# Designed miniproteins, single chains, continued (5): the designs that were tried, part 73

Each design is a single chain, and the fold is of that chain. pLDDT is the mean over its residues in the fold that is shown.

## One batch from the design tools (miniprotein)

Design m18691
Fold by ESMFold2-Fast:
Structure m18691 (fold): chain A 67 residues (1-67)
Amino acid sequence: MVEYSEEVRRLALETAAALLLDLAEMKELREEILRLIREGRLEEARELFDKHAEEINERMDKIVKEL
């Protein structure tokens, strides 16, 4: 199995942050994650995302049900 490079981790975090784009109420979380990504603080960005993963999943489920 290939070790994840910094570029692959950055792309994964940018994709995760983009998923928050349709969550207006998650704007502050999205902006903070994107700020950490821009600063090269990828581990902190991931930790912040993981900490809020349950909340993000609940909001995503709500949006999907409203489609």
Scores: mean pLDDT 67

Design m18693
Fold by ESMFold2-Fast:
Structure m18693 (fold): chain A 70 residues (1-70)
Amino acid sequence: DEEQKEIADEAIETIKEKAKEYKEKGDLEKAKVLEESAKKMEEARDKNDWKKFKEIAEELNVKVTELEEK
């Protein structure tokens, strides 16, 4: 439970870092999309909706395979 949230926080930080990189390159539209995605990931984390969280993370090329239970 808490371990999954730590993994989620790390993934969110990765997306925020990518957004910062796009801002530095002047790509404000991509930066905004990444910031919105990070917010959606934060909402999914808070709801323990790991399926939704993983879908967003994978779309952004951030792997959170440890959240997949089979």
Scores: mean pLDDT 73

Design m18694
Fold by ESMFold2-Fast:
Structure m18694 (fold): chain A 74 residues (1-74)
Amino acid sequence: SARAALEAELAENLALLEKSREALERLKKEGKIRSEEDYERSMARLDETERRLRELYEERLAALDREEAARAAA
């Protein structure tokens, strides 16, 4: 279903963000990040990306739910 496809896509994108966080943590541990501020900025950017991603998919799922309800009411 369209809903299941959107949920799977969201899960895949969230898994990619998690891998990005893990990669940043490894780079920090290896001393490959220029500064603590750069690390914190990069992590904050990932947090903001996750928030926007969740909002976008919640809106898309809600739109599908509204479309299905409208079809049932017609």
Scores: mean pLDDT 85

Design m18695
Fold by ESMFold2-Fast:
Structure m18695 (fold): chain A 82 residues (1-82)
Amino acid sequence: AALAYEKAAEIYEKLGNYLEAANAYEKAGEVYEALGNYFEAANAYEKAAEIRAKVLGPEHPDTKNARAEADRMVFKYIKELL
């Protein structure tokens, strides 16, 4: 499921559908998070945030939410290492 969303996101990016690509990366992050794959989830949410920052701007609520989710995943990943 997560890999399918990442592949969909890559296809959306190639088509210039950047917001759909960001949404697909966010869905990949949600799937990785549900599986406890916090490092992969952080990467997926960060890709969504980067695309949203370029299209909507870094201060847009959707950009900030995706970045906050990425940070939350990094924190969970670090906690599992301790």
Scores: mean pLDDT 85

Design m18696
Fold by ESMFold2-Fast:
Structure m18696 (fold): chain A 80 residues (1-80)
Amino acid sequence: KNIEEAIKLLKEAKKLLEEGKYEEALKLFKEALKLLVKSGIISEEDAEEMYKLVEELIKEGKYDKALEEIDRLIDALESL
């Protein structure tokens, strides 16, 4: 339930990132991380670390790396 919604939000964030809508992508990414914390899949510390990593990569123009991080999270969740 919450995992499926988080995956959906992560895929939408990925699409927005590919479209250059960075603020919207980060907003959905943060929402997905909150659902994962609420579901007990990740800790609040892990969520904060993941968010800061993706935000930093986007600010540095490393969009391919930001997409890779989101894809890794999607793959991990789909393997549950």
Scores: mean pLDDT 87

Design m18697
Fold by ESMFold2-Fast:
Structure m18697 (fold): chain A 66 residues (1-66)
Amino acid sequence: ASAETLYENGLVAYGLGDYEGAAALFKRAVKLDPTNVEALKNLAKVYEKLGDKETAKEYREKAEKL
């Protein structure tokens, strides 16, 4: 799958409340395209939903540096 397809599937999972599935898909999207700012921002939001504030902050900071 392309980075774009993984990102889109991650958005669908997030919209359905599947935050663990969304995290896995967004992480795969970012591994294929580390410059996808939108994926990094959504990954931060997903980790906030999962209660992992520290990981969420790391992804926000990474997105801001792009």
Scores: mean pLDDT 85

Design m18698
Fold by ESMFold2-Fast:
Structure m18698 (fold): chain A 76 residues (1-76)
Amino acid sequence: MWKEYLEEGKKLTKEATEAARKGDIEKAMELLRKSEEYFKKAIEESPTDEEKMEILKEGVKGGEEVARAIEEAKRR
């Protein structure tokens, strides 16, 4: 179900953010890439345009949080 893909994507973005905070940038990037695949699957499986847009917003938000954590880690 598309909701399972959405939840996995959100989980992976949280794991990516944690990896970035620990300074493991390569792991953070890999986890972010995996999260993007799950958000893509959630969008493809979701039945309405409204749900697709909500999933896209969650994916963008998660990606921005990971990117911010990576940038902060690189400044150290």
Scores: mean pLDDT 82

Design m18699
Fold by ESMFold2-Fast:
Structure m18699 (fold): chain A 59 residues (1-59)
Amino acid sequence: VQELVEEAKRLALQGKYDEALALFEEAASKDPTLQQKIDRIREYSDNNAAITSALLSLV
């Protein structure tokens, strides 16, 4: 799970938000505490800055 979160953060920093979200969704399937955070990030799909900020806040 941690490795997926780290890779997703790396992708988000490169502007690859779709790939980053896919990895976070995979991590959330293994850790339910991430599911709520992923759902909130999807609400910002039209705002790349908000997506990046939210993804980087995931620990």
Scores: mean pLDDT 69

Design m18700
Fold by ESMFold2-Fast:
Structure m18700 (fold): chain A 92 residues (1-92)
Amino acid sequence: SSSIQNAADDAVSALRAAGASAQINIKGDTLEVVLSGLSVTQLTGLALTAIGLELDGAKVEIRIEGDTLRLVISGLSDDQILEFLNGLRGLA
């Protein structure tokens, strides 16, 4: 939806303003997030958040390579996607 795309764009803009790199792609029920320039503590926090979504029934793939975090999450409702994106914006 347009509201989800706006939330993704806002999250990317906030992270970029904080000095990070961010790419978010949304297709159907699948959310792909690629983040870099974050601290190890911030990357760990994001990984734990993604694991929480998996425990809530989502399908989550997490990859951390150096300072780059890649998340692929599927099976999310629109509300869950919005909450996650607002959480990403809060990391900035």
Scores: mean pLDDT 80

Design m18701
Fold by ESMFold2-Fast:
Structure m18701 (fold): chain A 101 residues (1-101)
Amino acid sequence: MKELIEKASEALNKGDYEKAVEYFKEAVKIDPNNANAYTLLAQAYLKMGKYEEAVKWAEKAIKIDPNNASAYRILAEAYRKLGDTEKAEEYQKKADEIINK
């Protein structure tokens, strides 16, 4: 599991978003309760411009860990890109509340 997340994070940092998605999908199959893996998978989709997929995976992260500020930030950016500015502001506010706890 750690090796998959490390490989996926390296791919994400290098801009190989397709490879990052492959590794993170493998990670969530091994540990379906890993909120961080769902969050990073959503980030990879966001970087690819696949905003609907980013929303889907970030929502899974929040179901597992409702205090995951990174997942809320991804939802905010994805909804902004989809033109839902009201949801974007709502999720950004939630992320800020968690960070400023």
Scores: mean pLDDT 84

Design m18702
Fold by ESMFold2-Fast:
Formats: C-alpha cells, sequence, structure tokens
Structure m18702 (fold): chain A 60 residues (1-60)
C-alpha cells in the first residue's frame, strides 16, 4: 500500500518548494530529505512539496 501520513497541525509554506497543509490532510510520502523533511503528495489536491516531519503523523 501507499506510505501515508496525516497532518497533525496546519503548516504554511515558507518557500516555493514547500507545501501548505491543514490539520487532518492525508498525504502520500514520496521520499525523505534529511532527518527533518519529507517530500509528500496531497491526496486532496495532488500537489507535491516539502513539509517538516514534525507536522505529520506517519500511518501504514
Amino acid sequence: GLKTAVAVEDYEAKLPSELSLKKGDVLEVLTEVGKHWLVVRSLKTGETGLVPKSVLELVS
């Protein structure tokens, strides 16, 4: 199955490479960038971008 995550808080993108999230958004995890960032795809919008791991809870 897809590696998925749920946003546990809102996040506002600070750079064009980042993705803005609302709490409760469901995301596909595409890749890890260092220890603190993930590249994700929004299942709601289809948009991709970098988000901090701290705003996500990983699910199966």
Scores: mean pLDDT 83

Design m18703
Fold by ESMFold2-Fast:
Structure m18703 (fold): chain A 67 residues (1-67)
Amino acid sequence: MKAREYLRQGLEALAKGDYEKAVEYFEKAIEVDPNLPEAYRLLATAYEKLGDVENAEIYRQKAEELA
């Protein structure tokens, strides 16, 4: 349940353009459930929005490994 709550908060932060806050929430979701590919995909999107292409690629790859 907590992982899904963090995902919702992260998505809300993404919608507002608060990309740093979105990263924090998606990282918390992964801490609660490290086998949640959705959280890694969203974290990659947040890093991409921040211009951090390297971290975006790392987490995108991690999401694919878990699928």
Scores: mean pLDDT 83

Design m18704
Fold by ESMFold2-Fast:
Structure m18704 (fold): chain A 76 residues (1-76)
Amino acid sequence: SMVEEELKKAEKEVKEAEEEYKKDGSLEAIEKLEKAYEKLAKALRKAGKEEEAKKAFEKAVELSVKRLEEAVRRVT
């Protein structure tokens, strides 16, 4: 189904973004990982995997806060 294909794609994007983040640690890498977890959370919710969706959403929020904190540190 399109839902299962969307979920598989989102899971792959998170895995790739996590790998990039571990190597790079840049604001760009954090942003990519944040967006990947947002997509994963939406895909998991559409697939009826509510607990996994909550965890993915929490991770996206954590990354958004980290990205904002790092951006402020670099400017100030």
Scores: mean pLDDT 84

Design m18705
Fold by ESMFold2-Fast:
Structure m18705 (fold): chain A 72 residues (1-72)
Amino acid sequence: MVRRIGEITGLSPSTVSRAIREAGVSTRQLLEAVTARAELEGRPISREEFETITRQMALGRADSAARRAALA
């Protein structure tokens, strides 16, 4: 999966693997998000876009937890 994300973003597998490890996100979920973004844009994803997607996924987990806490 890491190699596939690298192919879509033009980043090395090592760079992708490090970003996933640091963000604590699922490699499968990130691949799905990156693929969906590339298809939506009709172009390869830049490094900035990849970092934004990874950050949004990490924040989405925190935000979902905060919303559930607010409802309780």
Scores: mean pLDDT 71

Design m18707
Fold by ESMFold2-Fast:
Structure m18707 (fold): chain A 65 residues (1-65)
Amino acid sequence: PRVVRVRIRPGHAAIRSDGSLVPAGAELTLADPRRLDDGFIEGVDLATGQRVVFGESSVEVLSEE
C-alpha cells in the first residue's frame, strides 16, 4: 500500500472519523490516502486505524512511499 507521512500546519487541523480534531503540529502516517472533491484528502491513520480527513493545504508532506 502507498504510505504518506504528513504534519498538520500551524492554524490547521484534520478531522478523525469520531469527529475529534488532530491538532496543528501532529504527524499522521496514512495508508492509501485518496483525493476527494474540493481539495480534501481522506486516509487511514496507521497508528489508530481511524479515518481522517483534511484539506490539501492543511498539511505538509514529510514523505511518500
Scores: mean pLDDT 82

Design m18708
Fold by ESMFold2-Fast:
Structure m18708 (fold): chain A 116 residues (1-116)
Amino acid sequence: MREKLEEMLRLQGELGRLFDEAVALATARGLGADEAVARRVAEISALHTRISELLDEMLELSEEEVQERIPELLELVERYTELAEAFFAETEVPAELRERMLRLLEEIKRLLEELS
């Protein structure tokens, strides 16, 4: 249990770093002034923060209490994936960066499903 939560926090850290890189690339291409892109970035940032906060809380919970929080985390990760795909479609971020971020989201989802 704890080892999988710690691994998900590590993956979240890497995902956040890659997302910051993707935002910097979009901004460098002049998309930082686009209202739709800015709103998408804000929504993804809020989801990233909420997932990290939930994982931190779950490190202090019993296995039963952790299992009760998994459905909420799965919904947040699925929403993050949806918003990230939309962001990449809107911003022409390099395919390698897109593929790396989506693999991290899929790995987090897989770990959550293994805890179910």
Scores: mean pLDDT 84

Design m18709
Fold by ESMFold2-Fast:
Structure m18709 (fold): chain A 100 residues (1-100)
Amino acid sequence: EEVYEEVVKWAEKIDPQLAKRIKERKYTPEELEAEADRLVQKARDIVAEGNAALEKTTDPEEARKLAIETMADVLDYVGDALNYRIAARKLKELEEKRKK
């Protein structure tokens, strides 16, 4: 059994898009961790942009809508980052088990 097949099977249950990327790209654990870091940085950028927009927003209803949209986007990126980190850990564990 290919180590990537085991990680892909797990990812298909949680995040089918991540499973497809692992299957096509053949990410190393380090590459998956780097992608997780990029997703976390995108979440930080979204928070910064959302805060800047909220500072300019004088209408409470528009401010509420903007805050909800910003929070939803942040949660999506953070969730994706977590999935990439779990995939990296699983891949590393499987590779270590087969080599040592």
Scores: mean pLDDT 80

Design m18710
Fold by ESMFold2-Fast:
Structure m18710 (fold): chain A 71 residues (1-71)
Amino acid sequence: MTEEMRAEAEVSMLVMAGAVYKQQGDLEGALEYYQKALDLARRAAEELGSERLREEAELLEEEIEELEEEL
């Protein structure tokens, strides 16, 4: 497994955790996990030059903004 594959897997796991919290109505918990996913995606995108992780970070930014409006 490469650093990029590992970062993608970790981001995916954090996003899944956030989605579970959101589905349960725990918007604060969802926000925490999406923020962790965003931080990891941004860092990995910059360090590895991954366009996929950059795009994922942009989508996570939008999701976080929407959740913050619902808090």
Scores: mean pLDDT 83

Design m18711
Fold by ESMFold2-Fast:
Structure m18711 (fold): chain A 100 residues (1-100)
Amino acid sequence: SERQARLERIVDEALEKAKKAIEEMKTASYDPFPISEERLRNMAYAYALYLLAIEEGKDPVRVTAYGLLFAAGEISDADLAELPPEVRRLLDEKIEEYLK
């Protein structure tokens, strides 16, 4: 229950951060292309990894690497494999609801 609440909080914070970044990109008028669902998803995954790395006390280089993936809107299959299955499932569910 407490573990589930903590994962839910990480998921909610990651998605909110990704949504905010996407909205800032739209309002800045420097990206002429539609922001893809893939970009939102990759940013949410990267930020969840960033938050988890901080909680786990991972080294500053690893934490910074995930922050850069968030900023780029990119994630590799290897990085995605580090994302806990519960966190990925919750993010996928919430992103699907948001995009309806």
Scores: mean pLDDT 79

Design m18712
Fold by ESMFold2-Fast:
Structure m18712 (fold): chain A 76 residues (1-76)
Amino acid sequence: SKLEEGKKLYEEANTLEKRADQAESQGRVDEALRLYAEAYILYRKAAEVFSDVDPEFAKEAQKKADELLARIHALS
């Protein structure tokens, strides 16, 4: 289902974000930027998948994507 697909994308994005946070905390800025960018793409895909089936999850995923985009710009 679209809901299951979106949840899997969201969980993958969350895992990458956590890995990026760890890389950033260790001073591995280039690795953190790559991982945040990957998480951003997956959160955006989750938002698109959720858009027609769960508008609240779509907004949550888009908010996560927007937050990561701001963080990427701040670290770049």
Scores: mean pLDDT 88

Design m18713
Fold by ESMFold2-Fast:
Structure m18713 (fold): chain A 61 residues (1-61)
Amino acid sequence: SPLAARARLYRDIAEVTEQAVKEGLSLEELRQRIIDVLERHAAEHPELKAWLDAQIAHLRA
């Protein structure tokens, strides 16, 4: 389900953000970790790929 795939993505982003805060990472390091999560989800969920690629491009701008 696209909705279930998006719910997992939002959970993974929240976990990565929480971990970055705990480790005292920079905003740039957090951005890269979020991009890594988005790229992994794009590979696992081709139905979300176009939307996720757009999010990645926005974060890299």
Scores: mean pLDDT 85

Design m18714
Fold by ESMFold2-Fast:
Structure m18714 (fold): chain A 104 residues (1-104)
Amino acid sequence: MEEKLREVVDRAARRLEEAGFEILEKTPNRIVVRSDAPDGLARALQALIEAAEELGLKVTEVRFEGPASLRPGDVVRATAKLVDKEGNLVGEIELEVVDTRAPA
């Protein structure tokens, strides 16, 4: 179970790097990336969903935390709940997108 969650994180991180994101932090349950794109969180979440699907897992619930509109210097988080093909909870992965541009 934990090995699958770690493999999802590793595959998601690889997809994010290929998409031009910088990985700031990676743990078995968390990925932190740098983006200055308004849709950075949506793109990063898509990479996580695709990585999970490659391993036969599904993202069933996503909880969002952060400002409604991403501005320079903001941080947005999404916590994704992953289940296996039988519907059993495998774990949760936190995805954090940091805009490292200076506030205006």
Scores: mean pLDDT 77

Design m18715
Fold by ESMFold2-Fast:
Structure m18715 (fold): chain A 82 residues (1-82)
Amino acid sequence: SSELEKVIRETKERLEKAKSVEEVRKILEETKERLKKEFSPEEVLAAAGELLQWSGTLPPDFREVVVEKAAEMQEEALEALL
């Protein structure tokens, strides 16, 4: 959906402007909660996959947080589908 694409785009923009690992973690926690509240589990899986694939453009320390949070998003979404 266009709304999902907007959330992913806004998250990417915030992550590119982030100045610390703590800020990256906060951005991803806010994104995870928004995705869980507003979108289907299938859409959350798609968003997590997109962020994970894109994370290679970030510094290694920021990428590590994206990998961690994307895994959490995928796990929670898969649990919701059971």
Scores: mean pLDDT 87

Design m18716
Fold by ESMFold2-Fast:
Structure m18716 (fold): chain A 56 residues (1-56)
Amino acid sequence: MQAVVTQDFVASSPAEISVAAGETLTVLAETADGRVLATTSDGATGLVPAEFLEPV
């Protein structure tokens, strides 16, 4: 699944990735706590809050 970042997010832990508004991510999995495991076009993989993403 593809998703677009709607708001800048700055990672605060090693499990998270920093993403910028307008970036497109490939969603790999959804977690029970409202986060998604996603990969950027640059190959970085990590958690992003689902609330900062819009499915496309």
Scores: mean pLDDT 80

Design m18717
Fold by ESMFold2-Fast:
Structure m18717 (fold): chain A 79 residues (1-79)
Amino acid sequence: SEARERAAAEAALRAFVEALVEAGVAPERAREIGRLMLETSLTGDEEARARAVELLEEVPEEALRRAWAAARAAAEAAL
């Protein structure tokens, strides 16, 4: 179901942003990353993708690993 896939994607993005904040990323920065990732997913906007990548490169690798793990778990739980 497209609705389930969308719910899983939204749950994954929420978990990703929450995990970044828990890892010490500024809440405003974490929310901007989530917004740009959502925009890229919905529109395929290459400028939004490039900006998301740039912001993600400033995040510590350990924080990214935790955030991706949280996003994956949330997506699997929502499916």
Scores: mean pLDDT 83

Design m18718
Fold by ESMFold2-Fast:
Structure m18718 (fold): chain A 93 residues (1-93)
Amino acid sequence: MSLEELEEIARRRAEAVEGKITLSDSTIERYLQSHPLLELKEGESITQRIVREIVLLRLLNPELSNAEIGRLLGISQSTASRLLREAEEILAA
């Protein structure tokens, strides 16, 4: 599967979970501190961006632990685990 196909899958999954996943203000602040020059895609929320990045990292590197994904994105392991679980539950419904 191409990188472009994986990016599209991650984008669609992030859109599908919009409004169904909540992030704390502290998680958003931590992410933004790690990404001070972040440019969002048109219509993309911070929550959608974080979910898209998490899903893409898991698709590109299935062997990455939730702790490693959290470190790469500047969020806690518990947040990464919760977001992946919630996204999988929403997409399975």
Scores: mean pLDDT 76

Design m18719
Fold by ESMFold2-Fast:
Structure m18719 (fold): chain A 66 residues (1-66)
Amino acid sequence: GPSAEEAARAAAEAARAAAEKGGDSQTSDLYGMRAVTEAAAGGADDEAVRAAGEAGKQIVDEISSQ
């Protein structure tokens, strides 16, 4: 499957696009959590899971800052 970073980045980009079209921060957080969960379930190591979490957090922070 995709790496944790790739999964998180794709989910974060989709969330960002949704937010720009009037989506909310709950949508962004949900997509970020999903990417982390999928990476962990797929057997990604601790570093990959951590990178996915950090990528998701950065996107949420960007959306929250407008």
Scores: mean pLDDT 60

Design m18720
Fold by ESMFold2-Fast:
Structure m18720 (fold): chain A 78 residues (1-78)
Amino acid sequence: MEEAEKNYRLGLEALEKGDYQKAGDYFYQAGVEYWRLGDYERAAEYFKLASEAYKKAGDETKAIFYEVGARLAERRAA
């Protein structure tokens, strides 16, 4: 949990600095940690944050990929 919270904080700092690519990378890492813990609901939320960050970075391919990842996590949480 602490590592996922650290990655979330680093993602917020990257957003504040306008580094959307790094923000997406940090939010993705947080999502992966929650997935490993079996918290698929939180994993879905962080994959959505990663998708939005990559969208702002102009990386449409990564944005779509992690939007799909969020949907898979949501289905697994249900």
Scores: mean pLDDT 83

Design m18721
Fold by ESMFold2-Fast:
Structure m18721 (fold): chain A 59 residues (1-59)
Amino acid sequence: SNPIALVLQKEKPIFEEAKKAIESGDEKKLKELADRYGISVEELKKRVKNFEKYSKEYL
């Protein structure tokens, strides 16, 4: 299947890593993760926030 869809299925560990980088201000880590996905740091932050809201609502 589509690699992006597969990554989305397994994104929890990567989103947790990105969340930690956001909380610690590790811009280098955020850029590395965004580059790996082929997206901007802003788009990565947006996706992490959406994932966090879902996780918060659930538990």
Scores: mean pLDDT 70

Design m18722
Fold by ESMFold2-Fast:
Structure m18722 (fold): chain A 60 residues (1-60)
Amino acid sequence: ANVEKCIKLLQDASETVRACAAFGLGEIGDERAVEALKKALQDSSETVRIAAKRALDKIK
């Protein structure tokens, strides 16, 4: 339930919201987030890219 909402928030206009979504997906640890987080590694914001990388490291 929460995973799909956080995946949508990875596409938010706010850099802060996208970074928080990536962090939350890492804490949930659900494999369904892996593909969305891999796309977030190419985000325009360095903060979002770092959050996505950390989240992927937790899910593996």
Scores: mean pLDDT 81

Design m18723
Fold by ESMFold2-Fast:
Structure m18723 (fold): chain A 64 residues (1-64)
Amino acid sequence: SLEEKVEELRKKLREAIKNKDYEAGSQAVVEIAELYREKGWEQVNAALDEMQAEIRKLREELKK
C-alpha cells in the first residue's frame, strides 16, 4: 500500500540521518513526496512539512 511504501522510505530517511547522509535523507523525502503527488497535493504538502521538521530535529540532535 501507499502507507507501507512511505513507512519504508521513512526508515531509509532515519538511517540516512543517523549516518549523517543528508543528501540520501533529502532524496527519501523527495520519493515520499512523489508517491503522494498522485494522491493529492494537500497530502504532499503535509508529508513534506512533517519530514522536513523531522530532518531538522534529527540534524540538531546529531550536531552534538
Scores: mean pLDDT 73

Design m18724
Fold by ESMFold2-Fast:
Structure m18724 (fold): chain A 62 residues (1-62)
Amino acid sequence: APAEAEAGRLGDQAMRRVKEAREKFEKNDFDIPPELARALATIYEVEGDKEKAEKYRKIAES
């Protein structure tokens, strides 16, 4: 079984991919889908970026 630290590193890679997807949607002036916004809200909340977490939470609720 993989170590817990390795699972954390894989989670960081997944978070980077989610943030990259957000940038692509914003660059193309597309609305961020609720599923992506929900993931982003969780990521920013964990990172302590309360302003971004709240922004994406509102998008996920719409």
Scores: mean pLDDT 71

Design m18725
Fold by ESMFold2-Fast:
Structure m18725 (fold): chain A 62 residues (1-62)
Amino acid sequence: KVLPRPLSDEDWEKLMKWLDENPNPTDEQIEKLAEELGVDPELLKRIWESYKATLELRKKLE
């Protein structure tokens, strides 16, 4: 059976670059990216929440 796969290193690079270009993405934009990467959109949304938390932490430290 074909299930959404976990993020590869290449997927992470694409995601990071996309987030640099889209710092406040909508759910629709995240779903489109998830479809392009072949991953679960809910997984990508959870990753985005974690990434936002990391960015806020970096802003406080820098």
Scores: mean pLDDT 71

Design m18726
Fold by ESMFold2-Fast:
Structure m18726 (fold): chain A 78 residues (1-78)
Amino acid sequence: SELEKEIKEIKEKIKELEKEKEELEKELKELEEKLKTDKSIENINRYIGAALRLIGTEFEIELYKKKLKELEEEKKKL
């Protein structure tokens, strides 16, 4: 069914975003360590960029999880 396909696609998207989140969290920790010894504008900008990407990724995960709940509730009613 179309509903089952959409549920699968959303689950796969959430999985991808959660992997990206883990990678961004690791990158931020590495950048935090670098900033202790090298506060160059390059390292600061890299940190800000990664932090903004993490916020965006967390937001996307929340939106897709909300959509998934709605679709799973629809499936239960069928």
Scores: mean pLDDT 87

Design m18727
Fold by ESMFold2-Fast:
Structure m18727 (fold): chain A 62 residues (1-62)
Amino acid sequence: DELFEQVLEQARFLLENVDPSKLSPEEQEKLKKIKEALELAEAGDYEKAKEILEEVVPSLQK
């Protein structure tokens, strides 16, 4: 899935370039979920990874 691969790449970029200590607690929770989704995708659980990313990333809504 091309879109899913692009979303994973964007999520990795955010994790590498965002300082969590400068984020609100709500934003920090979203980053934790994004990290969990990336770990699930690396383990081969793409379905669960997609569900988490759709919840956290507004651009994946509909």
Scores: mean pLDDT 72

